# Designs tried in a protein design run: designed miniproteins, single chains, continued (4). Part 68

Each design is a single chain, and the fold is of that chain. pLDDT is the mean over its residues in the fold that is shown.

## One batch from the design tools (miniprotein)

Design m14357
Fold by ESMFold2-Fast:
Structure m14357 (fold): chain A 65 residues (1-65)
Amino acid sequence: MAEKEALQKKAKGYDELAQAYEKKAQELLSTGKPSDKALADQYQQKAQQYKDKAQALKDEIKAME
């Protein structure tokens, strides 16, 4: 069960990364500029990838009871 703790920390790490990228994307989107929008899209894609990874790990942790 120690491995469940490790997976939980890893999921948290991905969530933190997703939040960081999402925050950057939101700041860029707040400007309303097309060039900033393009950068925000890139960061949002990275954020979604990390969110998906975190969610997958959370599901695995849930299966471990």
Scores: mean pLDDT 81

Design m14358
Fold by ESMFold2-Fast:
Structure m14358 (fold): chain A 65 residues (1-65)
Amino acid sequence: MEEELKERMKKALAERFPEEVKAALEAGKTSLKGLMDSIPSEKAAEAVGLALREVGRSVDEELGL
């Protein structure tokens, strides 16, 4: 569950911020935290919003909604 959620968040970040994620991965920052830290502060609110949406979807799936 936690690992699946982290992978979903990483995928969402890669789809929305492909250049930033590519640069982070080339630098060896493969963790969710590393990818989040690679996103410019002006885009950080959007990145946090993406992560929160994936958390909400995961909770809904676990509750069978």
Scores: mean pLDDT 74

Design m14359
Fold by ESMFold2-Fast:
Structure m14359 (fold): chain A 72 residues (1-72)
Amino acid sequence: PSEEELDREVKGALAIIDVHVARQAGATPEEIVEAVKKYADDDLVQEAERIARSLPPEEAADRIMDLINEKV
């Protein structure tokens, strides 16, 4: 793997950890989206924002976690 690919993989792993920690701490969907913005591309961020706006807070947070775990 290239250095760029390894850096991207490390950021992806950190995103998963950061989002999991936030979720366990009772973070809002908006706070989870902010964590995603630090490490993910625009497409993933846009989808997370869409989920955050379309579902109840608890369900939105869970769905965003599933999305990140699936894509990263």
Scores: mean pLDDT 72

Design m14360
Fold by ESMFold2-Fast:
Structure m14360 (fold): chain A 55 residues (1-55)
Amino acid sequence: MLSEEELLEIIRESKKFLDENDDGVKLAEHGRELRARALERQAANPDLPPYRVTF
């Protein structure tokens, strides 16, 4: 049960942090893309080897 204040604060802090660290934004985006694709692949075939992602 998160309050709206806590949610807004998290968003604000995350945006500030990422704005100061462009490389961090790129790494996070890359990791999310790899994870999404890996999850889709594993959802179809759970016997597939574990995926590797970058954060």
Scores: mean pLDDT 61

Design m14361
Fold by ESMFold2-Fast:
Structure m14361 (fold): chain A 85 residues (1-85)
Amino acid sequence: SPLEEALRQAQEWVDQARRRGALHVGWAVRRLVYDPEKNGYLTRVLQGQEVEFPEELDARRTYGEVRTLQVSDDTEVVVWATWER
């Protein structure tokens, strides 16, 4: 399925980032869902962990990298890593 292929690509990306010395890595499956209580669209995490940088990024020493793999109109797989500059 498109989701299984996106998850395979996400896993490979995360594994490569770890091998290249990324400080932190993660992935999540996200869906855009309408919330009638809030009268707007919210991003819901279905699997994994939403992208979160564990510390304030010191832009002089570190940088964040985020990649999105679109699965459908409302569903995406996000991968992220932090690196030393």
Scores: mean pLDDT 77

Design m14362
Fold by ESMFold2-Fast:
Structure m14362 (fold): chain A 62 residues (1-62)
Amino acid sequence: SSADQQIERVLEETNKRLDEIRKEGRAAEEAGDVDKVLEITKEMLFTVGEEQDRILEIRRAA
């Protein structure tokens, strides 16, 4: 269905974004920047939550 295709795109976009966030997280850990690691962790959690909200919206609209 159109909804399933939209969900697949959301998952692909989220995976791309999470890869970028993980790269930033590794750099912050190597630098010993604890505050930055915490901010990156929050961004990761927000990104996962955004994915779930987008999927719910697509399913609700279908």
Scores: mean pLDDT 86

Design m14363
Fold by ESMFold2-Fast:
Structure m14363 (fold): chain A 75 residues (1-75)
Amino acid sequence: MEELLEKLRKYLKSLGFSDELIEEILKVFEENIDAPLTELREKIEKVLKEHNVSEEKREETLNVVMAAHQELKEL
């Protein structure tokens, strides 16, 4: 968990996201770890839209977050 969150934080920082946005994304991810994938996706997308993230960066971020969520749920 901690190592995966650290990798995700580094990735989001590489996209030029603010520390505030990064922490908000990570908090939503942690709070929705047991939620359906669709609910997590909708909540992350809402956060990204509220911070005026471009459509291209939103799609890229959602794909990475969803992949991270699946890694935790498969094992």
Scores: mean pLDDT 78

Design m14364
Fold by ESMFold2-Fast:
Structure m14364 (fold): chain A 94 residues (1-94)
Amino acid sequence: MEEEAQRARREAEEYLKFADKAVEKYPGMGPAVKTLAYTVAAELLRRHPELREEGDRFEKLAKEYNPEMYDDALKNPEAARAAVEGIKADVEEE
């Protein structure tokens, strides 16, 4: 249980670090990338009851950046994750 929660935290941290890196490389896409990253992080953390409060915090941050995009990401979480992974690959490819 604890090991799984720590793994979820680590995955969430990776998405947040990626979002910061993407904002530096693509400033115009920053708000969109951050909204998607916070949404994915919140979903990962909310799988674990002990991390629900932390997940709720990231959900609030995502809504503050772009509530419309947050709602769309919630309806298609796999598509949101794929989008973040695609941008990450493009950012790290070069």
Scores: mean pLDDT 71

Design m14365
Fold by ESMFold2-Fast:
Structure m14365 (fold): chain A 100 residues (1-100)
Amino acid sequence: SMEERKARQKALDEIRKILEEAYNKIVELMKQGKKDEALEVFREAAEKILEIASKYLTPEQLEKLRNIADEALKRLEQATSVEEVKKILRDFYEKLLEIF
Protein backbone atom coordinates (compact mmCIF):
# COMPACT_ATOMS: atom_id res chain seq x y z
CA SER A 1 0.00 0.00 0.00
CA MET A 2 2.94 2.40 0.64
CA GLU A 3 4.47 1.73 -2.81
CA GLU A 4 0.99 2.12 -4.41
CA ARG A 5 0.44 5.47 -2.63
CA LYS A 6 3.88 6.73 -3.76
CA ALA A 7 3.25 5.63 -7.37
CA ARG A 8 -0.19 7.31 -7.39
CA GLN A 9 1.27 10.51 -5.87
CA LYS A 10 4.06 10.54 -8.50
CA ALA A 11 1.40 10.11 -11.24
CA LEU A 12 -0.63 13.01 -9.77
CA ASP A 13 2.53 15.18 -9.67
CA GLU A 14 3.15 14.36 -13.37
CA ILE A 15 -0.50 15.18 -14.24
CA ARG A 16 -0.24 18.48 -12.32
CA LYS A 17 2.91 19.41 -14.30
CA ILE A 18 1.21 18.56 -17.64
CA LEU A 19 -1.82 20.68 -16.66
CA GLU A 20 0.34 23.62 -15.48
CA GLU A 21 2.33 23.64 -18.76
CA ALA A 22 -0.89 23.28 -20.81
CA TYR A 23 -2.64 26.03 -18.77
CA ASN A 24 0.18 28.53 -19.42
CA LYS A 25 0.35 27.68 -23.15
CA ILE A 26 -3.46 27.72 -23.65
CA VAL A 27 -3.83 31.09 -21.88
CA GLU A 28 -1.02 32.61 -24.00
CA LEU A 29 -2.49 31.22 -27.26
CA MET A 30 -5.97 32.51 -26.35
CA LYS A 31 -4.53 36.00 -25.68
CA GLN A 32 -3.10 35.84 -29.24
CA GLY A 33 -6.48 34.76 -30.74
CA LYS A 34 -5.03 31.31 -31.62
CA LYS A 35 -8.06 29.35 -30.41
CA ASP A 36 -7.61 26.26 -32.64
CA GLU A 37 -3.99 25.88 -31.45
CA ALA A 38 -5.13 26.29 -27.81
CA LEU A 39 -7.76 23.53 -28.25
CA GLU A 40 -5.09 21.23 -29.74
CA VAL A 41 -2.83 21.85 -26.69
CA PHE A 42 -5.74 20.87 -24.40
CA ARG A 43 -6.54 17.72 -26.44
CA GLU A 44 -2.88 16.58 -26.32
CA ALA A 45 -2.63 17.28 -22.55
CA ALA A 46 -5.92 15.43 -21.87
CA GLU A 47 -4.70 12.40 -23.89
CA LYS A 48 -1.45 12.24 -21.86
CA ILE A 49 -3.39 12.60 -18.59
CA LEU A 50 -5.80 9.79 -19.57
CA GLU A 51 -2.82 7.53 -20.47
CA ILE A 52 -1.18 8.14 -17.05
CA ALA A 53 -4.51 7.83 -15.18
CA SER A 54 -5.41 4.54 -16.97
CA LYS A 55 -2.77 2.80 -14.78
CA TYR A 56 -4.48 3.89 -11.52
CA LEU A 57 -8.19 4.32 -12.30
CA THR A 58 -10.95 1.75 -12.80
CA PRO A 59 -12.63 1.64 -16.26
CA GLU A 60 -15.63 3.52 -14.76
CA GLN A 61 -13.41 6.25 -13.25
CA LEU A 62 -11.46 6.53 -16.53
CA GLU A 63 -14.75 7.00 -18.46
CA LYS A 64 -15.76 9.75 -15.99
CA LEU A 65 -12.40 11.48 -16.53
CA ARG A 66 -12.82 11.24 -20.34
CA ASN A 67 -16.31 12.79 -20.05
CA ILE A 68 -14.91 15.63 -17.89
CA ALA A 69 -12.17 16.26 -20.50
CA ASP A 70 -14.75 16.24 -23.34
CA GLU A 71 -16.94 18.73 -21.41
CA ALA A 72 -13.93 21.00 -20.76
CA LEU A 73 -12.99 20.90 -24.47
CA LYS A 74 -16.57 21.82 -25.49
CA ARG A 75 -16.59 24.73 -23.00
CA LEU A 76 -13.18 25.94 -24.26
CA GLU A 77 -14.55 25.94 -27.85
CA GLN A 78 -17.40 28.25 -26.67
CA ALA A 79 -15.23 30.47 -24.40
CA THR A 80 -15.19 34.19 -25.26
CA SER A 81 -12.62 35.47 -22.71
CA VAL A 82 -9.26 34.52 -21.20
CA GLU A 83 -10.85 34.63 -17.72
CA GLU A 84 -13.49 32.08 -18.81
CA VAL A 85 -10.70 29.84 -20.21
CA LYS A 86 -8.82 30.03 -16.88
CA LYS A 87 -12.01 29.06 -14.98
CA ILE A 88 -12.70 26.10 -17.32
CA LEU A 89 -9.13 24.78 -16.86
CA ARG A 90 -9.29 25.19 -13.04
CA ASP A 91 -12.71 23.44 -12.94
CA PHE A 92 -11.24 20.56 -15.01
CA TYR A 93 -8.36 20.15 -12.51
CA GLU A 94 -10.70 20.18 -9.49
CA LYS A 95 -12.98 17.54 -11.06
CA LEU A 96 -9.91 15.42 -11.92
CA LEU A 97 -8.81 15.57 -8.24
CA GLU A 98 -12.28 14.30 -7.15
CA ILE A 99 -11.75 11.13 -9.26
CA PHE A 100 -8.00 10.66 -8.63
Scores: mean pLDDT 88

Design m14366
Fold by ESMFold2-Fast:
Structure m14366 (fold): chain A 90 residues (1-90)
Amino acid sequence: AEKEAYEIVKKVLDIVYEAAKEIAEKKPELSDEELRKLVEELRKENSDLPALIKQAADKWSLLSEEQQKEIEEEAKKKEEEIEEILKKKE
């Protein structure tokens, strides 16, 4: 149960990070219409993401405090990486 909870939360974080990174990398080179198409394709490739987010939220309390802290620190690092990409491309 705990291992499964950790794996699903990590999977959600990884999917969101990769999608955000691809959007950030391509945003300066894409028109608004092309950006919308990219977002739609990423949504199709990750059509299970809303269900996974719900499962991750429901299972968050099953994680140890150490696991929660690790996930939060990884999320912060990934967010900072996306912000750096956006700053460098503008």
Scores: mean pLDDT 79

Design m14367
Fold by ESMFold2-Fast:
Structure m14367 (fold): chain A 104 residues (1-104)
Amino acid sequence: MKEEIEKLMKEAIEEARKAVELARQYNPDLAEKMERFLKALEAAYETALKSDDPEEQKRILEAAYEGFKKFAEKLIKEARKVNPDIAEEIQKMLELVEKAYKAA
């Protein structure tokens, strides 16, 4: 995988972890939903890392971005009702995943 893509995906996972930790302080049910999202993001990244084919890596990241975008938009709406800072961290994570996909 290109170093740029690896860096962006690691940053996206870190932002997602921060969002989950923050959400636990305000709403445990939201934190559980966000933790499931984080595990899915980590799984997509690990699957991409196991592929030696750049086209397969790009397809995995594209599919992940499309799926995560829809789910993240729903979580952002729920998070804004709890704490706007949580919504901002989810938005940052989504932007990093998009940059990773575009760099692939």
Scores: mean pLDDT 78

Design m14368
Fold by ESMFold2-Fast:
Structure m14368 (fold): chain A 55 residues (1-55)
Amino acid sequence: SAAEAKAQAEAALRAARALGAEDATRYFSMGLDAAKQGDAEAARRYLDLGGEAMG
């Protein structure tokens, strides 16, 4: 759901920022924006890309 994706994106974005992971931070930020707009599919795609960027 968009609400679940939003919560995951907020947590992931906080973690990526703490680690200085710039690419992951960008993707998780895009995922959060998509989730806020109700686009759960786009949010999940960006969360996956951010996770991949984390290594």
Scores: mean pLDDT 85

Design m14369
Fold by ESMFold2-Fast:
Parts: sequence; C-alpha cells; structure tokens
Structure m14369 (fold): chain A 82 residues (1-82)
Amino acid sequence: PAAPSLDELVAELQALATELLNDPRLSPEQRARALALLEALDKKLQELADKYVETGDEKYLEEAKAAIEAATAELRAILAAV
C-alpha cells in the first residue's frame, strides 16, 4: 500500500513506452503524439532536476513524480485507443 517510488514510476513509463512504440497497430499520428509526449516529459524532468540542484527544495521531486504519472496516464490512453 506504499506509494510507488520514483524508480518504479520511471520503470512503468519505460515499459509502456516500449509496448506502445512496438505495437504494429500504432498509427503515424499516435506514434508522433507518444514521441512528442516523451520529449516534453524529458525536457520537464531535466528542468525540475536543475531546479532541485539549485534550491534543494523537495517540491521539485514531487513535481517530477506527478509529471511521470501524468505522462504514464496519457500513454495508457494512447495505447487504449490503438
């Protein structure tokens, strides 16, 4: 019943991204959307990591977890539409 760790959230995201991008039913538009989502997430996670290094504020780690969870939910929605 403990909340998932950051490592567990990242592992779930990577597994879903791999499954989705290797699905032969995935349209070019769905692939472009998934790749754009992953690129936007990567950029946001780097920005949050930089802010955490500069400030030491734990809120940036919580924002990173929330961003990963949101991206995972959107990848699941894309996969469900395939």
Scores: mean pLDDT 81

Design m14370
Fold by ESMFold2-Fast:
Structure m14370 (fold): chain A 80 residues (1-80)
Amino acid sequence: MSDLEQAIRAGEEVRQRMADDAGLVTTVDRAIELARKNPSVAPTILDQLNALLQASDQGEDAARAAGAKLGGTVLDLQGL
């Protein structure tokens, strides 16, 4: 299974767990869009989405840190 396919699945899982966080959902949607347009970034996005899912099982502080890291990566990849 490709890194892109795994990233899409991980993003859907984050979206389901954190549906009430519109900002995080938007960040996940942007990350997946970037991976679709440039599959070379899919491994990085997949790693960070998996880290966010792992962090959500450990507690709020870990989840917030992982979410912020994903947001920073998305902004860097978009040049924003």
Scores: mean pLDDT 78

Design m14371
Fold by ESMFold2-Fast:
Structure m14371 (fold): chain A 63 residues (1-63)
Amino acid sequence: SLQDEIDKLQEELRKLHLELTRLQLQALANPAERDALTARADEVTAKAVETMRKILELRKQIK
């Protein structure tokens, strides 16, 4: 069902946001490792944006 798919994507998005927050805090605390941590944060951000886009598309189909 579309709702089950949305629920799974929302849980994945929640996990991605937690990972992103952790990486951003680590980058602020560790300037020497900032480039590597920022690159990882950018990757997680891109995945979160794609997941959010899929959620929005599925929500439009429920109407």
Scores: mean pLDDT 83

Design m14372
Fold by ESMFold2-Fast:
Structure m14372 (fold): chain A 81 residues (1-81)
Amino acid sequence: RRPSLEELIAEFKEEVKEIMKTLSPEQALRVDLYAAGIVAAILAGDLAALERVLDSMRRDPRIPKEVQEWIERRARELVAA
């Protein structure tokens, strides 16, 4: 059975919390805000809003490149489900 969108979002939120534990407090706060924006865009079905949040995250030099790439990949997987 394919997981529900709510189940996938819950998994994404927990994965983000684990990543935040590996970051500085400033980086963790920024990641938390981007993740909240991604979830809101996905729940609204607003792909344009999702792209704006991802663009903002990619331009944030405080977020490690590896974390940016992981979050973008996971967000796109959520949209594809």
Scores: mean pLDDT 84

Design m14373
Fold by ESMFold2-Fast:
Structure m14373 (fold): chain A 71 residues (1-71)
Amino acid sequence: MAIIEEARQEAEEIIKKLEEGEPVIEALRKLQDLFGDTVDRLVAAGVDPVEAAKIALEILKPAYDYIKSKI
């Protein structure tokens, strides 16, 4: 799904900017927005809300794990 590919690309960009020295708080805001947008788009496409949230969390997990290792 294009939604999943776009979310993965945005999560990768957030990780890259963190590696380049972007503040953790800015990355967290971007991840919060990306999570909400991804869930909303998946639900609009007919995905169950619980499953949409699970998919979004799995896509964003590498970025959250990276942040957890830094704080």
Scores: mean pLDDT 82

Design m14374
Fold by ESMFold2-Fast:
Structure m14374 (fold): chain A 73 residues (1-73)
Amino acid sequence: RERERRELQELLRSAWEGLKSLSDEEARQFTERFTEVLPELAEDIQEAYEEWLKSGKDSTWEEKQKELVEKVE
C-alpha cells in the first residue's frame, strides 16, 4: 500500500472529482463505501471530507488529498 500511494492519490483525486458531481446523499454513500473498502484510511477520509464540506466546497481537493496522504505517510 505504501508503494502505491501515488496510485492512491490519483484514485482519490478521480473519486473526489466524481464526488463533486454527486448529490449530497450519493456523496455520503460514497464516503461510507470508501471507508469500507479502505478501512485503514477511514478516519482520514472522514476528516478530509468534513473539512471540505466546512470550506463550502471552495477549497481545492488537492489540499485535502495532500493532508490525507501525509497522514498515511
Scores: mean pLDDT 59

Design m14375
Fold by ESMFold2-Fast:
Structure m14375 (fold): chain A 109 residues (1-109)
Amino acid sequence: GAARLAAEGGLSGYSGGLAAQRGGERAQSEEAIEEGRHGQIEGRRGYRYGAVDKDGVKGAEEGQHGGEEALEGGLEAVKNADKKGLPAGIAGAIAGAGGQFMGERGLEA
C-alpha cells in the first residue's frame, strides 16, 4: 500500500543521503555534504509518516524529496570524487533515485 511504499522510499532517501554525505566528505564537496544531509532529514520524515503515522501521501512527498536530495548529493560527490568518494556517491545516487521512484508510486497508489 501507499504507506509501505512511502516508508520504503523514505528509508532509501535516508540511506542515500547518508552515502552522499560520506561521498561528499571524501570528495571534499560541501554541496554533496549539504544535499546528503537534506536527503537524510527528508527521508527520515518520509519513513516516519509512512511507517509510524500510516500517512502514505505525506510520507511519499517527503520520501520523494529526500530521494531527490540524496540523488543530487550522490551525483555531486561523483563529479569530484577520487577513489574514496566514488563508491559512496554512486550508492547515494542509486538509493536516492529509488526513493524518488517509490515516493512517486506511493502518491499514485
Scores: mean pLDDT 74

Design m14376
Fold by ESMFold2-Fast:
Structure m14376 (fold): chain A 60 residues (1-60)
Amino acid sequence: MEEELEKMKKTVEETRKRIDAEIAASTDPQERAFLRDVLEGIELIADYMIKVGEEELEKL
């Protein structure tokens, strides 16, 4: 379970870097706004999932 949590953190970091690169490469204001919203959503979900994972580990 701890290894799964570590993999999740790495995947989130890689996804953030990819989206940041797409935002930097995009010249469309609507696309940039959408990608920023997606990034915020991913960070919120990732934070929640990590919190839940840590709680599960505490019970094991």
Scores: mean pLDDT 77

Design m14377
Fold by ESMFold2-Fast:
Structure m14377 (fold): chain A 56 residues (1-56)
Amino acid sequence: SDQDFINRLRQMGITVMQLTLSRTPHASDAQKQREIQLGADAGRALALWLLDLERK
């Protein structure tokens, strides 16, 4: 389903940001949470964009 696809890309965005954060040893917990949320939002936005492309 579209919702499953959106959730998968959201999780991919989270995973990418978690890997990126492993390279920022002095980042605060608050900054790490913000970056993870940005990854989730970016993944969701990518999923919505790809779903829109499929409609064309």
Scores: mean pLDDT 82

Design m14378
Fold by ESMFold2-Fast:
Structure m14378 (fold): chain A 74 residues (1-74)
Amino acid sequence: SKLKEEVRRLEGEVQAALRELVAQGKLEEAERALREISTRLQELGSVKELTDEILREIIGLLREALAVARELLA
């Protein structure tokens, strides 16, 4: 699935940005800034069936998480 490939790609990019934030000593700041997005991603990931609609919502949240993480790295 192209949607599942996009999720995997974005998860990799978010993880890379988080690793860089940890290296800069910004872990607590990142956890605070990403708390709501992380909670929503966990809720979506716990649903019984990952529909295309849910995958698109996950992609949107991952893009938002990446933007927030990149802003904190700036």
Scores: mean pLDDT 86

Design m14379
Fold by ESMFold2-Fast:
Structure m14379 (fold): chain A 86 residues (1-86)
Amino acid sequence: MDDLRKLREKIIEAQRNSEDKELQKKVYEEVKKRKATIDAAVARHADDPYIRRLAAIYQKALEEGKEGMAMQAALGLIDHILSLEA
C-alpha cells in the first residue's frame, strides 16, 4: 500500500529530525489526514491484539493532540500491518 509506505517514510524522517518543529507539525497533519486509510487497514486486522492496542493508543493520542505519541503509534501500526500483508 503506497499511501501507508509513504506515510511511514515521512514519520521516520520526522523522527530523524526531532528538532525540526515545522516538520513535526507537517507530518502530524499528514497522519491526521491519513486517519481513514489507517483505520481501514486496522479494520482488516481487527483480530490482532497488538493492532487493537496500538489503534487505541493512536486514537487517544489524536483526541488529546499528543503529536509525538500519535506519530509513534501510527508508525507501529503501519509497520505491523505491512509485516502481516507481506
Scores: mean pLDDT 83

Design m14380
Fold by ESMFold2-Fast:
Structure m14380 (fold): chain A 94 residues (1-94)
Amino acid sequence: MEFVPLSEEQREKLAEIMGVPVEEIDLHVHPEVFERGLELAEKLDEEGVERLREELAEASERGEVSPELYAKALAVLLYEARKALEEEKARAAA
């Protein structure tokens, strides 16, 4: 009820983005972390996504995990999912 559930596919994509094993990704995301991820995703462009991916890769190399890094990884996931849906709609309309 208080946490946002993640699908197995979403967890696998988050693990790839963060550079960690799937087992280290929680089954549920705290709603504040999810909301922060959504806010970040709305402000992201392609350059912002690359910058966040670089930051997440560096954090992974240090073995660093935090709610802020989860929110950033969620923002990347949400941005890429939205872009994929927009591209699919554009192909269907064309």
Scores: mean pLDDT 74

Design m14381
Fold by ESMFold2-Fast:
Structure m14381 (fold): chain A 87 residues (1-87)
Amino acid sequence: GAASEAALDAIPADASPEALRAALLAAGIPEEAAEKLARAKELHDRAAALLAAAPDDPAARAQAEALYREAQRLVLEARPAVEAALA
């Protein structure tokens, strides 16, 4: 279990989607799964920025919730490949 778990634990919470993708590929995560996780990070960061810019806007909240749901879907789709790589 291994170098790949240590590499993922070393990724900063504020890492860019590009930096996250590069770290995942270096950890042995397949390209398709790394792309999905980088995309999920991009969507999560976009949702957070939207809420920060308009915290009291119901439309901004609805958009952020949609972005978070899409990010979660991508994480769940990538999960089997990540689990296999970390085993």
Scores: mean pLDDT 79

Design m14382
Fold by ESMFold2-Fast:
Structure m14382 (fold): chain A 55 residues (1-55)
Amino acid sequence: MSLEEAKAIVEATLPPEQAARLIKGLDYLAEKLPEGWGIRVDIDDNGLVTVSGEK
């Protein structure tokens, strides 16, 4: 997914303070991803959110 879509999911899922921290991590991840890679956001039933790059 795009960086904007990932940020929207995080803001919808997490409290504002936690969302802000993860969004900072998303910006950092986006800068490190190779050209052509997207972002993946995984949310479990316990609200644990993980973000990664995907090809």
Scores: mean pLDDT 76

Design m14383
Fold by ESMFold2-Fast:
Structure m14383 (fold): chain A 72 residues (1-72)
Amino acid sequence: LAEELVAILEEHGLGHLAELAREMAELIEREGPVGLTATAMRLLALGVEEGREEEASAAVKAIIELYDEHEA
């Protein structure tokens, strides 16, 4: 999961946030949908602050899709 989150962030030009990928993966694994929501909101907030809202939104969508596939 952490490696996949890093790849998603890098693909969307958010590689500078890759250090957070492990933290995000741990939250998702520990708290499930609540952790996913918290990490998605954090990524969007950071993206907006940096003027990279579109990249952050795309990354969040990819992370949600990854989580849904893993649960299926």
Scores: mean pLDDT 76

Design m14384
Fold by ESMFold2-Fast:
Structure m14384 (fold): chain A 84 residues (1-84)
Amino acid sequence: MDLVKEAEELIEKAEQYLKQGDYQKAADLAIEALRALGSTRGVEVETGLTLRGIGIRIQAELQGDPKKGAEELIELAREELEKL
């Protein structure tokens, strides 16, 4: 599977879960998309984007706003996709 196509499919699924109110699953899928997009640019970028995504998720959970965390993760994944 093309990593870009994998990321596009993961972003679409993340948006579907966000609309359904499953913020944890939406965030998980968006982080997987960030990993896939980073993999197209090399291991250091993959690691950096994955860790950034995990950090956003943890921060949102600690602030009691998992919906905002999922939204920010999906936005970040779309921004990274558009850079390719």
Scores: mean pLDDT 84

Design m14385
Fold by ESMFold2-Fast:
Structure m14385 (fold): chain A 77 residues (1-77)
Amino acid sequence: DEARRRLATLPALAYEELPEEAQTLYLAVKRLLEDGREDEAERLFRERLAKAPPELHDALERAYYQAVVEVEEARRR
């Protein structure tokens, strides 16, 4: 799974250790994915990443892929 592989290459940070921008993205993406709005979740992630300073890119990517993995795992259970 690409999302899991990408998450494994990012710095290991717990959700509570992420910058607020990344935490906000995580919650928004998770909600969109839980509602089945996967295209909107990806669009939101891409827009936030494009507007963010480079220092936040790893944190935003972790937030996005963490939400994707968690929602996918919940759906498989």
Scores: mean pLDDT 77

Design m14386
Fold by ESMFold2-Fast:
Structure m14386 (fold): chain A 89 residues (1-89)
Amino acid sequence: MVEETLALAEELIARGRALIEEAKTTDLPEDEKIRKLAEGEALIIVGQGLLKALDMVLNKQGTAEEFKELSVNIITKPEEILKRAEEEI
């Protein structure tokens, strides 16, 4: 479970970075570029959030309130980024 969460987080960050790089280096239509940048950034935020949650569980034993705040940020911030991209398309 810990190993699965770590692998998932690293995969999401790697996929997010690849999407951002593709959007920046490839001659894509503007709508597709905006979508890939937003999806990439959202994936990185989720992945980094999972790594932070894992670190808190293993090393810092964070409070329930801290875990709740982190969980909200992992969901809310990516949703805002994706919604913004859809509005620009």
Scores: mean pLDDT 75

Design m14387
Fold by ESMFold2-Fast:
Structure m14387 (fold): chain A 93 residues (1-93)
Amino acid sequence: SFEEEVEKGKKYYEEGKYKEAIDHYLNALRLDPSNVEVWKNLFKSIKELAKKEKNKEEAELLYLSTLEMFEDNPLVPQEVIEEVKKELEKFKK
C-alpha cells in the first residue's frame, strides 16, 4: 500500500539507508504520484546519498540524473525541481 511504502522509506532514511529509502519512496509515487511530501522526501534521500558520495563528479552526476528524471515528469513539484537546481549550483566554481 502507499502508506506501507512511505513508512518503509522513512525507516530506511532514519537508518541512513538512503538507496533503500529512495526505492520505497519511488514505489509510493507509483501509487500516488501527486503526493508533494513524498517527492520532497525522495529528494531529501537523494541529497543524503549525494553527501555520502566521496567523488564530487559522481555526486554532480547524481543531481544531473535527478534533474532529468524530475523534468520528464509533470507531477514533480516545481519547488523540488528548483531545489535540485540549487544543489547543482554548489558544484560550479
Scores: mean pLDDT 85

Design m14388
Fold by ESMFold2-Fast:
Structure m14388 (fold): chain A 74 residues (1-74)
Amino acid sequence: SAAEEERRIRERFDRDLEGARAEFKRALAAGDRARLQQILDGLRHAAQTLRSLGYDDLADRAEAFAREVEAALA
């Protein structure tokens, strides 16, 4: 069902975002600017995809995290 598909998308987003936050912490500790850029690019692509699918709330969360990563690169 559409409702079951939406639930799976939201659950996957939460897991992927948690993983990305852990990777962000590791990249910051290592001074790995290339990895920080990869995380930023991934979050931007995820936000665009989620917004195109109507998950504006998830896109907003991805964009908020992207701003944190972008600030770390400045």
Scores: mean pLDDT 91

Design m14389
Fold by ESMFold2-Fast:
Structure m14389 (fold): chain A 85 residues (1-85)
Amino acid sequence: RAAAREAILEMLRRQAEAALAFGVLTPEQVEAGLARLEERLAATPDEVLREAAALIPEMLEAARRALEEGRLTPEEEAAVRLILE
């Protein structure tokens, strides 16, 4: 339960950090967005969270492949690198 929720939150935090680094979102918007997502995850059944967390490795692999293809803009490449860190 807690492990699946933390894995999803960690992925979302990395995406939020990428958006913040590129000026897409303000720190206040990131904080509010993450708080809202944390509340939604707390209300989500453990089975659904576990299923969603199982998709994270596949999503990270897709991000790595996009980066390796070299067709991303500099901003997209940096955002993908932040997510993979």
Scores: mean pLDDT 68

Design m14390
Fold by ESMFold2-Fast:
Structure m14390 (fold): chain A 95 residues (1-95)
Amino acid sequence: SAAAQAALAAALETAVSGLLNAGRIINEKIGDKGKELPIEEQIEALEEAIRELERAIAGYEGLLPVFPEVTEPLIERLRGQIKLLKEKIEELKKK
């Protein structure tokens, strides 16, 4: 039980830190402030945000066996967000 609790705590910490880091990158480097950055830096920020969201998904996958009704919708929402960020990278690469 102690090992299982430690694993769930680590999974939650991974999910939360991934979300907080992705949110920070999006707010500081992608939104209206991102429009002021060179295209290469915008792409780099989007790729960094995607890595943090993928890390958050890995954390939520660790919680999935215990909290599937809460974590499944969160994982799907984050996958959708990653898809939109990848589409934005492809649009920036066309410029």
Scores: mean pLDDT 85

Design m14391
Fold by ESMFold2-Fast:
Structure m14391 (fold): chain A 75 residues (1-75)
Amino acid sequence: SNLHTAVDSVLSQAQSLQPQVPDLSQQTIDLANLSRQYSNQGNNDLAFQYLQQAIDTLSQAIRQIDLDRQRQRRR
């Protein structure tokens, strides 16, 4: 188990990043919500697959913020 805890963590992180990277953050939120929906339906295989996709998209959002911060340091 612990899927709900992981989904809540991903949702919280994505929501905090939404002002900086709205599209990737929204994709992460949508995928995390799908993971929770399938988990609630007892479809653990799909729930896990969507959670993995949400984590990957969240990683992309964090990477985009890091790259944007690096660009802002260059005049």
Scores: mean pLDDT 85

Design m14392
Fold by ESMFold2-Fast:
Structure m14392 (fold): chain A 89 residues (1-89)
Amino acid sequence: SELPTPSPLEVERARELSEKFGIPERTALLAIRMAKSIIRDLLDDGYSREEAREIARRYLKKRYPDFSDELVDAIVDAAERVLEEERKR
């Protein structure tokens, strides 16, 4: 589930993506949080890291069809980094 208040790391990653790809910061933040939620749930369900990334990419492409593949990959990478820091494992 997505939290109502974003973490400082989520906000920082969203700002970086917004500046690099020219999308609204809010859009970047929501996309990162969506990808993070998908990846977390799939990993908890026993999916591999590679499978979780690919499924998250497909969901992002469906939700944001105008996003480039580079942007989608950057969002997934940002989401994984945020999740790794939060899980601290």
Scores: mean pLDDT 84

